# Designed miniproteins, single chains, continued (4), part 76

Each design is a single chain, and the fold is of that chain. pLDDT is the mean over its residues in the fold that is shown.

## One batch from the design tools (miniprotein)

Design m14791
Fold by ESMFold2-Fast:
Structure m14791 (fold): chain A 97 residues (1-97)
Amino acid sequence: MKGRLTVKVNPEKRKEITGEMAKYALDLADEAGVSPEVGSQLAKVLAGIVRGEVTEAVIEADPEDAERAYQALKKAGEKNPTLKEAVEVSLEEIEVE
C-alpha cells in the first residue's frame, strides 16, 4: 500500500495563491512530522503552483507520511480560505503489485 496525495489548482483562483501561503503550508507539514523527502516534494509542488508552472501534482509516499502531508494541507486551507478555494487536495490508498 502507498498513499497518493493529489494536489489540483483551481485555474480561476491560481493568481490568489501566494508564497506566504505556500510557506505556511510547508511549516504545518514540518510540524505534523512529514518526512524530509515528502516535505521536499511538497515544497517543489507548492513553489511550482505559486509560479503558475504546476496545475496538478501527485506525491506517492508511505500511507502515514502521505496522511500527515494531507492533514497539514487541509489545516493550512482551514486557516487560509483563499488557499482552500484555490487548491484541492485528495488522498487515496493504492495497492502496489
Scores: mean pLDDT 81

Design m14792
Fold by ESMFold2-Fast:
Structure m14792 (fold): chain A 90 residues (1-90)
Amino acid sequence: MTAAEIEAINARLKEAGSPFRLGEAGVRSARETVATDPAVAEELRKEAEEYERLYKETGDPKYLRKAAALYAAAGILEASLDLARFLLEG
C-alpha cells in the first residue's frame, strides 16, 4: 500500500464529511473486512433461500418472515460494502 493510496482514501473520507482519518493499519483492516464480508452476505442469502423453500413447501408464514429478514440483512451489508469499496478504492 502506497502513501498516495492512503492520502486518496483520506481525501474521499474528508469529502464525505467524515472527521476520521486512516493510517496504513486502518486501511489494511478496512480492506480485509471488505474482502471477507461478501462471503457473510452470500451465506445470509443462502440461508434466506432455504427458508423461502421451506415456505413454499409448508405455507407457514414464519419461514417467509425469516427469509425476508435475512434478505434485508444481506442487502444492507452489500450496500455498506459497496460504499466502503468506493471510499477505499475510488
Scores: mean pLDDT 80

Design m14793
Fold by ESMFold2-Fast:
Structure m14793 (fold): chain A 109 residues (1-109)
Amino acid sequence: SEETSYYLKKAAELAEKLGLEEIAKLLRKGAQSTKLASKEEVKKVLEEAIKRAEEGASIEEILKFLAKKVAEKPSLDLALAALSVAQLLERGADLEAARNVLLGFLDQV
C-alpha cells in the first residue's frame, strides 16, 4: 500500500542516516513489495521482537529483525513499528522504551 511504502521509506532514510546500510536496504525492499503480512503474521513478528528485547537484544538488532521481516512480507503495523524503533535508536532511548513501543503496536493488532 502507499502508506506502508511511505513509512518504510522514512524508516530506511533514518536507518541510512544512522549508518545502518543493511537495515536501510531491507526496509527499501519491503517498500517495493506487493505482498502483505496477515494480522496473525504481524502478531507473531511483534511477539518475537518483544521476546528479543526481553532477552537483551539491542535496539539495533530489534530494528534489523523487523527490517528482515518487512523485506519478506510488509504491513502498515510493521512499517510503523520499524520507523518507531529507528526513531528510538536515533534518540539513544533504552531497551525498555523499545519494548513498550512494540507492546503498544501488538495491542493495536
Scores: mean pLDDT 89

Design m14794
Fold by ESMFold2-Fast:
Structure m14794 (fold): chain A 66 residues (1-66)
Amino acid sequence: PPEVLELIGKAVSLAEEAEAKGHTDLARKAYELIQKAREALSQGNFDEAIKYAREAVKVAEEAVAA
């Protein structure tokens, strides 16, 4: 679904911003969730993909705010 790709894109942008700010450990957690979302999407598991993509955005937002 387009929404999963949009959430993954948002999480990637936020994780990159957090990493640029030196919040590397939290950015790494976001990247791990992004990877899980992409893997689920490639397997056609859209429910799992959206779950991981949403969690990735949340973790990435926290990483930027740290």
Scores: mean pLDDT 85

Design m14795
Fold by ESMFold2-Fast:
Structure m14795 (fold): chain A 83 residues (1-83)
Amino acid sequence: MVEELQKLQKEIEELEKVDPEKAKELIVERAIERLEEMFEKAVEAGKIEEALEKLKELLEELKKAGADEKLIKKVEELIEKLK
């Protein structure tokens, strides 16, 4: 899961720099779907605390990159589900 979150984070950062307008919705939707899958697998594996820490790190990076509000909100929702 750590490697997948790092890859997703880099992909989001790179894509936001290249085509923020047209690619934004597709990037956000795909990132949300991937994030949900990774989260579900981490919960099933009992790695809830590890997932929470990584989601908080991802949230900070997404805010710094100026990522879409929908993606930021989804990460926040996943963090809330762990409490």
Scores: mean pLDDT 70

Design m14796
Fold by ESMFold2-Fast:
Structure m14796 (fold): chain A 58 residues (1-58)
Amino acid sequence: GPAERSLEVARERLAEGDGAAAASAAHETKQLAIRDGDEELKREAEELLREGLRAASP
C-alpha cells in the first residue's frame, strides 16, 4: 500500500546517502502507518527516521 511504498523510498534514499530525503519519506511512512494501525510498519519508519536524521546531521 502507500505506506509500504513510502518505506521503500525512505530505504532507497538512505542507501543513496540522502539522509534528509530518507528522513522526510520515513516521517510520511510513520504518519501513514499510524493511520492504518500498522504498529510494525510504524516501528520500521521510526528506525529509518532516526537513521536519516543521523545521516543528515553534520
Scores: mean pLDDT 83

Design m14797
Fold by ESMFold2-Fast:
Structure m14797 (fold): chain A 68 residues (1-68)
Amino acid sequence: SVEESLKEAEEFLRSVPGFEVEVNEDGTIVARTKGPVTRLVATALRLIGDFPDLKVTVKGDEIIISPV
């Protein structure tokens, strides 16, 4: 389910060193890093591949995950 995918995506992001993860009241996940852009992009691409039912967006130093 989308709710299970969101929870798994959150747990994955919290397991990646150097990311700060916030979950909004609407279930949107925001993950922020001060690390290199290559790590941010690699993390986002992995999320896109693993969670096709979720919308993954990159804005600056943030990855934003929401239901499609």
Scores: mean pLDDT 81

Design m14798
Fold by ESMFold2-Fast:
Structure m14798 (fold): chain A 58 residues (1-58)
Amino acid sequence: SMAARQAFIERLEARYGIPKAVLEEWIKAGYSMEEIERIAEATPAQAAVGRAAARALA
């Protein structure tokens, strides 16, 4: 559902510092929510890129 998707995005943004825009792009690219969570957990560099993007967009 859309509500579950939004809750998922908010959770990953809070936990890993990945901006919502980046998480939305991963979903749009065809990654499942489970795959995105595994990528965020396993790839500190992806999370770091997300934090840098959030800073640039702020």
Scores: mean pLDDT 71

Design m14799
Fold by ESMFold2-Fast:
Order: C-alpha cells, then structure tokens, then sequence
Structure m14799 (fold): chain A 61 residues (1-61)
C-alpha cells in the first residue's frame, strides 16, 4: 500500500495533533502502513502529513 493513492470518502476531523484533517474527495499518498486501522499519509492538496483511519479512504486506480 506504500506509494499508493487513496481518496477520502468522507470528512475526517483532526482528533489528535498527529492526525490529518481530510475533506471528502481529498487525494492522499500512503507513506506508511501503521496497523490494520491507520495509515500515515500525505494530503496532496495541502502537503500535510498525518495519521488517518483506513475506513475513511478508498484506493484509486
């Protein structure tokens, strides 16, 4: 999954300082798979990096 592009399926608020805020439709690049629930990603629109739940993302081809 590292280096893959994902799209935010819904808005996600920054719940913790290490997490990334997402808006529905934002494109993110996967930098690291952390566990079964979280990815470390870069928001391609803002350049910000943070942790997001996998359930808020879908892989794009």
Amino acid sequence: HVGKLFKATKDFPQLLPTMLELKKGDLVEVLRVVNDNFLLVKNLKTGEIGYVPISFLEEIE
Scores: mean pLDDT 80

Design m14800
Fold by ESMFold2-Fast:
Structure m14800 (fold): chain A 58 residues (1-58)
Amino acid sequence: MSLEEEIREVDRKIEELERKLRELREKGASDFEIGVIEVAIAVYRTVRRILERRKAES
């Protein structure tokens, strides 16, 4: 898989998680549930940064 495709896949995952986070906040979900999704978003954003750096270094 190309680095560009991997970056697009990560961007799609971040978008899905951000929508889920909004849904959880609207439903009054627990701080734990909200926190799990926020951590997942942070992980994917970190992965995206790593992929972008690798693409620039290639």
Scores: mean pLDDT 83

Design m14801
Fold by ESMFold2-Fast:
Structure m14801 (fold): chain A 71 residues (1-71)
Amino acid sequence: MEEIIRQAIERAIAMVDKMLEAGVSLEEVRERFERVFEEDLEIAREAGNEEDVEIVERVREEVMRYLEEKE
């Protein structure tokens, strides 16, 4: 579980960095990631998949913290 979460966080942060390097604004990056996380979280909750819920929540927390640190 933790290894999967770590890899997911690393990939998400790498995507954030690529978007910012490409000139996408912090606000647009945040909005895009929040929308994706909200959709993924809803799907996981509807399916009753506690493991997926934990993964999505942990990745969201780290990505949002990373973006906040850049503001």
Scores: mean pLDDT 81

Design m14802
Fold by ESMFold2-Fast:
Structure m14802 (fold): chain A 88 residues (1-88)
Amino acid sequence: NAMKEKALRYKKLAEEIAKSAGVEVRIEVDFDSIETGPLKVKVEIRGEDPEKIETVYKAIINLAKKVGASSVDEIKREGERALEEARR
């Protein structure tokens, strides 16, 4: 399915962006109802630099919106958690 390929490509792209920034990102895409509804995306973020973490999770949110994911608020909360954890 084109949508599944698009979601997997976005996952790979987001993980590549994170790696380049020195941020660890794990993205799980739930393909439940991929044909008819928004995807569910679960994200885990870890890093040392709050500025880079903020840049990365905002990029992940943008990618999730492009895929039509319904979990944008959960991704935002994970980003905020990671920022708090990464403070010196």
Scores: mean pLDDT 73

Design m14803
Fold by ESMFold2-Fast:
Structure m14803 (fold): chain A 76 residues (1-76)
Amino acid sequence: SMVDRLVATAERLRAQGRVEEAAKMLVHAALELDKQGDVAGALALLRRAVELTREAGDEETAEAIEQLYRQLEAKA
């Protein structure tokens, strides 16, 4: 699926140290799951993206992703 491809790409990018791009792929995968009605799956991927961006020291992007997480959680 598109989600599986995005997650696989994120793992590859993370392994290469391309953390910003990896987090972006996880956010895209989460938005696709949300469109499919899988809010729980979307929240799990957003949590992974937050952890990844914080590990890289990018607090601004992590906070932006957390805001998206809260918006999706409110409708779950």
Scores: mean pLDDT 87

Design m14804
Fold by ESMFold2-Fast:
Structure m14804 (fold): chain A 59 residues (1-59)
Amino acid sequence: GEAAYEKLLAHMEGLAQKVLEQYPDATATIEQIGKTKLRLTITVDGETHVFEADALELE
């Protein structure tokens, strides 16, 4: 449900914050790519890392 989506979003935001704390020049973007799917894109030290997850897998 929506609660699972919000938990996934919070987890991705937490991961992004941890990266930004270690790498101040990094950028992080969270985007919705499906009804329950989120993509976290982190660019750090010239490298782009993409993490995709489905909120349904957290239930």
Scores: mean pLDDT 78

Design m14805
Fold by ESMFold2-Fast:
Structure m14805 (fold): chain A 87 residues (1-87)
Amino acid sequence: ANEEERLVLEGEALIALGRMAFSLGMYEKAVELYDKAIELYEKSKHPRAKENIARALREKARALEKLGKLEEAEELRKKAEELEKEA
């Protein structure tokens, strides 16, 4: 449906913006952008949502490591691995 497709495209755009923020050293902004992307993917209920969420969680984990949040980053990587096994 149009809404599901739109949510996925908006999520992909937010991931691209998050990667740009990360490359500029804006790690907190990158985390915020990745969180928004995850929210949109979860709302989409798209068949590829698990793959998209797993990728966004890995991107967020990298940004959290740069912020010194190592335990939170490890938790997100484990969640991403679990989602990838289910996709």
Scores: mean pLDDT 85

Design m14806
Fold by ESMFold2-Fast:
Structure m14806 (fold): chain A 97 residues (1-97)
Amino acid sequence: FNLGNALKGLDRYDEAIEAYKKAIELKPDFAEAYNNLGAALMETGRYDEAIEAYKKAIELKPDFAEAYKGLARALSLSGRGDEAVEVEKKAKELFPD
């Protein structure tokens, strides 16, 4: 991801993170809010927190292909490449096309 774009958007991503956290407080089973929270955390370099958000999205919606892709990317960027490969294999088994 482009670091210049991330730096320019940091304040906006922090606002997005707060908005998604509020959405989750109102609807704790909102898988899409957890997925979006994970994406915003990724943009701010908070990979460990993004991993947890994506895991929760998958827990709430096990057929959430986008959350599996996000989880694999977050694991890879946090130096957990072996775990990223396992998540990618799982995603291919669940979503082969």
Scores: mean pLDDT 79

Design m14807
Fold by ESMFold2-Fast:
Structure m14807 (fold): chain A 62 residues (1-62)
Amino acid sequence: IIFDEEDLAKLKEALKLLEEGKVDEAKELLAEVLSSKGLTLDKNLPADILKHIVENVLELLK
């Protein structure tokens, strides 16, 4: 999976939203990024797990 600069910015924004407790807004941004890559977001994922996944992806990509 290849993420461009815009995708990375959206992932960072989603992480910030998750940290602020704005889970629905974060899920909307993540769904947008993932759908652009042919992936689907499981909206039933708990916020803590979702935050961990986004953090790990950002750490891998830097």
Scores: mean pLDDT 74

Design m14808
Fold by ESMFold2-Fast:
Structure m14808 (fold): chain A 89 residues (1-89)
Amino acid sequence: SSELLERAQRAFEEGRLEEAARLAGEYAREAARAAGLPEEEQEEMGRLAEEAVRALVEGEAAREEMARREAAFLERVAPRLEAAYAARL
């Protein structure tokens, strides 16, 4: 939900990194579940979101590595996410 994303952003802005990571992971798992992705991919998306939040404070190399991992995941699941979105129009 948008509320989870808003809470994650607020936690990050307030320096509560681990809470921001947890909330971002929850949002990502909810989005993956809503898109009909299997549990393994819901958990992968959640972990990627959590690591992406942590990478924001670790520096450029960590952010670049996370961008590559996120791109690989999205390339694999994007057709199913797009199909789920289209089915709701």
Scores: mean pLDDT 82

Design m14809
Fold by ESMFold2-Fast:
Structure m14809 (fold): chain A 70 residues (1-70)
Amino acid sequence: ARELLEKAREALEAGDYDTALEYARKALEEGRDDPKLRAEALVLMGEAYAKQGKTDLALELYREAARTYE
């Protein structure tokens, strides 16, 4: 799961937002029992959507991440 988050971050830094979303989603699925990992995956997904101009969707994901930030 952490390895998938790292790949998502690398894709995000490279401007490959679709790949970043795919890896972050896989990390979220694998790490669903880890609140911190779920929050990190949701933040990465939100950032990818924000970079694509999907601001409303990004905000929704950031709020969901905040709920799991424990």
Scores: mean pLDDT 78

Design m14810
Fold by ESMFold2-Fast:
Structure m14810 (fold): chain A 116 residues (1-116)
Amino acid sequence: SVTVVESGGGTVAEGGSVTLTSKVSGVNFANSSVAWVRDSGPHRGLGVAGITSSGKVSLGDRVKGRATISRDVANSTAYLHMNDLKKEDTGVYVSLVADGEKLVLAAGNGATVTVV
């Protein structure tokens, strides 16, 4: 009953930027956390970014200083913005939604980012 729908991604020039959007339904989003992980490409399985129900942000070392994550509780949506893209950022980015910070409830199908 929990769903995650991702949008954004696409082909971007090296040094460019991209915004990934994750829309969540079927849960109390105010009490949920969202994280992005890489599902393919270099560094598969790497945690990219996370935001807790209280708005606390964590960024993976490879995107620190180049990424921002935010949440819109009213629209049950989370945003990951990445700038200064590198070839190594190419991959599929999957968003995960969790109850609080511990129990993963659902994952999206992923948004593909290709850096050329």
Scores: mean pLDDT 81

Design m14811
Fold by ESMFold2-Fast:
Structure m14811 (fold): chain A 97 residues (1-97)
Amino acid sequence: DPSKVVRDMEEAYRNGDQEKAYELALKLIDLLTEELLKNSKSEEEKQAVKEAAERAKKKVDEAYKKGEILSASEVIDIFFEEYSKLMRELALKKRLR
């Protein structure tokens, strides 16, 4: 349930629970990935979604190593920034209509 994960992340963020916020951030990325994969029409789009998830998780890992706590909105922004970048690269490469 994405709504529950977002609420749990807001609580972890407010409490300064870095480990819990990190675990929930990875779970949120997995949930966003599942939803986008359901809506993906091609194998190339599915690969872009999977690559976006991997890139987003790496950025979340980097923040965690720096002692940063990410909010749910920041994690969502990171994921969709990477996804948008990969979809733009795919569109340019494929000359999508």
Scores: mean pLDDT 83

Design m14812
Fold by ESMFold2-Fast:
Structure m14812 (fold): chain A 64 residues (1-64)
Amino acid sequence: DPVQRVADALVSLGVDPETAQRLAEKAVELGVDPETFIRYARVLKNAGVELTEEVVEAIKRAVE
């Protein structure tokens, strides 16, 4: 389940479970590869960037 895979990874990065689920659903709906999304999210989170829906859209633009 790609949504569950992304959500679990976001929770491991310190994202609230409910927020992680919403962001994971958005990433999958936008067609972002789960493993690619997780790599970008990890880099941004480590750099102190808050993961929001706008950041999910930015990752989609960076990948495509």
Scores: mean pLDDT 85

Design m14813
Fold by ESMFold2-Fast:
Structure m14813 (fold): chain A 79 residues (1-79)
Amino acid sequence: DVLEKLRAERERRLAELQALLRAGVPQSEIDERLKKLYDQTVKRALEQGLSEKVAKAIGDGEVTRLRLEILRAEQLLRG
């Protein structure tokens, strides 16, 4: 359930971030949105009874993957 919700939210947020990137918003705004996603993901995992270590690992994994996908999309748009 938590992983399925994270997956659906990740796909939605990736589409939103890609739309912002196409609109020419600065990288700092994208980074701020990713920080908020991390905070929300960690909070949600903790509320589901996962340990702090596991919650942070999930948050780090989700943000890192989205950040890499955004960087790849940005590279393709510029090159």
Scores: mean pLDDT 76

Design m14814
Fold by ESMFold2-Fast:
Order: structure tokens, then C-alpha cells, then sequence
Structure m14814 (fold): chain A 55 residues (1-55)
């Protein structure tokens, strides 16, 4: 149980980090798209943190 939650959280964290890094790059070219991606990444990070806290 706990390990499964930690694995899910890890996966969400990796997705979040990738999206955040991509968003940072996109901000230089397209601020609107960068902002959308950043929000998506932030939501994934929050969910991942919640899962870790509950584990």
C-alpha cells in the first residue's frame, strides 16, 4: 500500500518536473502556452505531494 502510493507520487513528480521545465522553455517563445503547461505541472506536483503525505 505505502509503496504503491510512493511509486504513484514519484511518477507524478517526474511528470510535473518535465512539464515545468518545458513550460519554462516555452515562456521564452510563447508565454501563454508556457503558462498553461506550468499550471498543469503545478497541479501534478500538488497531487504527488498529497499522495506522499498520505503514504
Amino acid sequence: EKEKKLEEAEKLNEESMRKSEEATRLFKEDKAKGGELLKEGSELAVEGMRLRTEA
Scores: mean pLDDT 78

Design m14815
Fold by ESMFold2-Fast:
Structure m14815 (fold): chain A 72 residues (1-72)
Amino acid sequence: SVEAGEEALVESGRGAPEELRDALLAAINAGDVEAALAATEALLAAAEEVTEEKLAAALEAVAARAAEAAAR
């Protein structure tokens, strides 16, 4: 199932996704666009078998959030 497949991807990049998610949230809250994008790229690299559409959506959402925080 899809959920089991995502668990396998998390397992292959074990440890990194959780630390990168925490770093990403901290960067977004601080308005650090560069750090937020770097953390997102690292997180996406850890999940190699992700569809192009899911990758684009994730990057778009993070970039929009980081830009919104920085533009305050």
Scores: mean pLDDT 61

Design m14816
Fold by ESMFold2-Fast:
Structure m14816 (fold): chain A 69 residues (1-69)
Amino acid sequence: TAAQQQAFADAGAQLGAEVAKHVQQGFEALQYGSNEEAKKHFLEAAKKAQEIGNKDAAKQAEYWAQKVS
């Protein structure tokens, strides 16, 4: 139904926003020189991207996590 489609879209948007938030927090941590915090945020972004099926975003976030190690 339209209600089920809307609920699914809303859930996807919320998970996508969570991915974006962790990416932003990761880069903020890098700006302040906190490599460990940045790595945690990028790994969380990768995990959330994988959960929503965005394979490209997951690989990109994993790449950033490896770069700060």
Scores: mean pLDDT 76

Design m14817
Fold by ESMFold2-Fast:
Structure m14817 (fold): chain A 66 residues (1-66)
Amino acid sequence: SAEDELLREAAARLEELERRGVLAVIQGDTATLQAYQAEIAALVAEVARRLGISPEEARRLIRGYT
């Protein structure tokens, strides 16, 4: 379904951003870490908007697809 495809794509993107965030922490790159955190927040908010649910529920659903 379109919902399943959206959640799979969001899960893959979230995992990539979280991996890049961990590397930024290891490298001491605070600006890059903050940029990835902002992208994660925007991704969760967009999924929440498209599904008509809360950002908290969207984050739960996205993590369930990992």
Scores: mean pLDDT 85

Design m14818
Fold by ESMFold2-Fast:
Structure m14818 (fold): chain A 70 residues (1-70)
Amino acid sequence: MEFEEKAKKYLEEARRYIDEFAATGDPEAYQKALEAIKKAVDYAVESGNIDLQKEVARLAAELRAARAAK
C-alpha cells in the first residue's frame, strides 16, 4: 500500500536525521527529524498498520532522548 511505503520512507529519513543530530547537535538536523517523524506518523496512521505506528512512536521517543542529552 502507498501509505505503508511512504511511512517506511519517512521512518528511514527520520532515522538518518536523528543519527545526524546525535552526532553533531545541529538544530537543523533536529528540525528535519521532527518533520520526517510528523510525515511518518500521518502515513502510518492512514495505513492502519499498528506495527508502523509503534515504530514511529519509538523513533519519536529516541529523538526526545537525544535532545534531552544535549
Scores: mean pLDDT 83

Design m14820
Fold by ESMFold2-Fast:
Structure m14820 (fold): chain A 90 residues (1-90)
Amino acid sequence: SRKEAAERVRKLGEEAADVLAPFHPDIAETVRGLAENAAKALEEGDRSKAATYLAGMYIAVTAAHLLGAPEEAVERARKLVDEMGRLIDE
């Protein structure tokens, strides 16, 4: 259901933010905010809007990588964003 998908996106977003927070707390907050917005868009049935916020999360994780976050943290955060993408896609 949309509500279950949205709740899972929120949880995955918090997990991704927690992975990045020790290295770049501002980027972690951005990821958490984007995941919350994606979850709200899913609850509204606006998949295109959710996909836009998902794209923002990929950009944020890439920024963390470019700013020197450890490779393991970046890979973990990227996998969590990929899981959110699967929930948004259907």
Scores: mean pLDDT 90

Design m14821
Fold by ESMFold2-Fast:
Structure m14821 (fold): chain A 64 residues (1-64)
Amino acid sequence: MPLPPNEEDREAGEEVLEKALEAAKAGDISKAAALATAAAILYNAAGDPEAALEAINKVKKAME
């Protein structure tokens, strides 16, 4: 199992996801979508495509 070297990208993804959820709760759909996309890119860069997909789905659900 390769050790993922980009823990910073995962942590950044988590922070951006939290901001995306805050924007979604505030009703700022454009900001929430942009931040969700940024979080997904960061999770993919960290080598976790499942977390990237989950982040998008979580923000989408919060916007409903």
Scores: mean pLDDT 78

Design m14822
Fold by ESMFold2-Fast:
Structure m14822 (fold): chain A 66 residues (1-66)
Amino acid sequence: SEEEKTKKIIEKLEEIKKLLETDPKKAAEKFRELLDENETEYGSLTDEELVEMVKKLVEEIEELKK
């Protein structure tokens, strides 16, 4: 279901956020994998742009949990 897919994506994003502090390159790689699994085009996005997207998405998810 869409809810199950969303939960899985959120869990992966939280893992990626933890990696941002220790290994930002690996975090970017995992985020690219997540986008590929969901057939999302990330074309010309740089590793830095992917990291910023992860940070923003995790912050938005944390706000929604309130």
Scores: mean pLDDT 72

Design m14823
Fold by ESMFold2-Fast:
Structure m14823 (fold): chain A 92 residues (1-92)
Amino acid sequence: DRLRRSLLAAGFMAGAELAVAEAAGDEEGKARAERALEALLEEARRRLGEEAEEEVREAARRGYELARELLARGASEEEVRRAALEAAQEYA
């Protein structure tokens, strides 16, 4: 349970960071977020199974969508990161 919640929260944050990097044209940030998400997916599958991997992938998608929506409404990167962190805490 605790590990699953932690991985879901981290996946959500990785998705949000991916959207922020894409919006900023930050290719290094994008690569870093993609690498972090891949590592989380591998850890989830290895330790909790394929169901957990799918849940982490879905959490990342939700984080990405939240960040994209906020950026589209004119939120700053800092505001997006704060909102994503608060939302991710619902998993923890």
Scores: mean pLDDT 88

Design m14824
Fold by ESMFold2-Fast:
Structure m14824 (fold): chain A 65 residues (1-65)
Amino acid sequence: DRTQGGRDAVDFVDTYYNTTGRPITQSDIDRLLSPYSDQETQNMVLTSVRSYVQRNNVPMDTDIN
């Protein structure tokens, strides 16, 4: 479900940044969204990731959509 998708995306970002120290890129987002075919779920996952990176000071590419 989309709530689980949001949690999985946040967990990925947290693990990825803590392990690599690298900014989140469009390619990272594309991989995160690849299991979801519907726009509603993709938009919700993106919103969850953006909220998480903003609150936790994780660097993110400004042009990500």
Scores: mean pLDDT 70

Design m14825
Fold by ESMFold2-Fast:
Structure m14825 (fold): chain A 63 residues (1-63)
Amino acid sequence: SAAELMAALRAAMAAGDREMALQLAILLMHEVRGASYDEIAAALGISRATVRRRLAEAKKRFG
């Protein structure tokens, strides 16, 4: 499920592949859950600008 995937991605981020896990988490939160940039920023402890940049990079990489 989406909840299990988000938990797994957060665990992966804590394990050290932070940039990849962060991009995937942002992509899933935005596209699957419909979360706003501010909600994603708060959930992941990053800036709104970082969410926008990472989401753009993830979309460019993953389509």
Scores: mean pLDDT 74

Design m14826
Fold by ESMFold2-Fast:
Structure m14826 (fold): chain A 69 residues (1-69)
Amino acid sequence: MSAIELVDEAIARSGGFITKEEAVELLRKLGLTEEEAQRIVDRFMAETGKDRLTREEALRLLAEAGIPL
């Protein structure tokens, strides 16, 4: 499954957004360790000032984590 498909599935499950926990799990499914995923998500959430991500923000998070889209 592509990274975009995983994002779209997570968005559908959460009613239009991805929570911090779902973002960490998504990055782990894409090959990051728990520690790497948590660090990247924490940094991204702190920079955005949000506790949840839109689809567009989730795709940006993946790009910043080095995941091809």
Scores: mean pLDDT 79

Design m14827
Fold by ESMFold2-Fast:
Structure m14827 (fold): chain A 71 residues (1-71)
Amino acid sequence: SKKEEAIKLLEEAIEALRRGDVETAKEKIEEAKSLGIVDENVLDTIIEELDRGNVAAALSGLKEILKELKK
């Protein structure tokens, strides 16, 4: 399902951030955004935080989105 694909993409984004690969994380977030499962404004906020170098805040936000999707 698109929801399962979104979960996988966001988990891959988190893993990319954990290894310091911000560009791969952004690509995965943009792919998840294209699926329309998560509000694009929420994902855009995460991308903006990454552009500001706020990796910890972006990581926290992605984890909360995943928690909601897995319910």
Scores: mean pLDDT 88

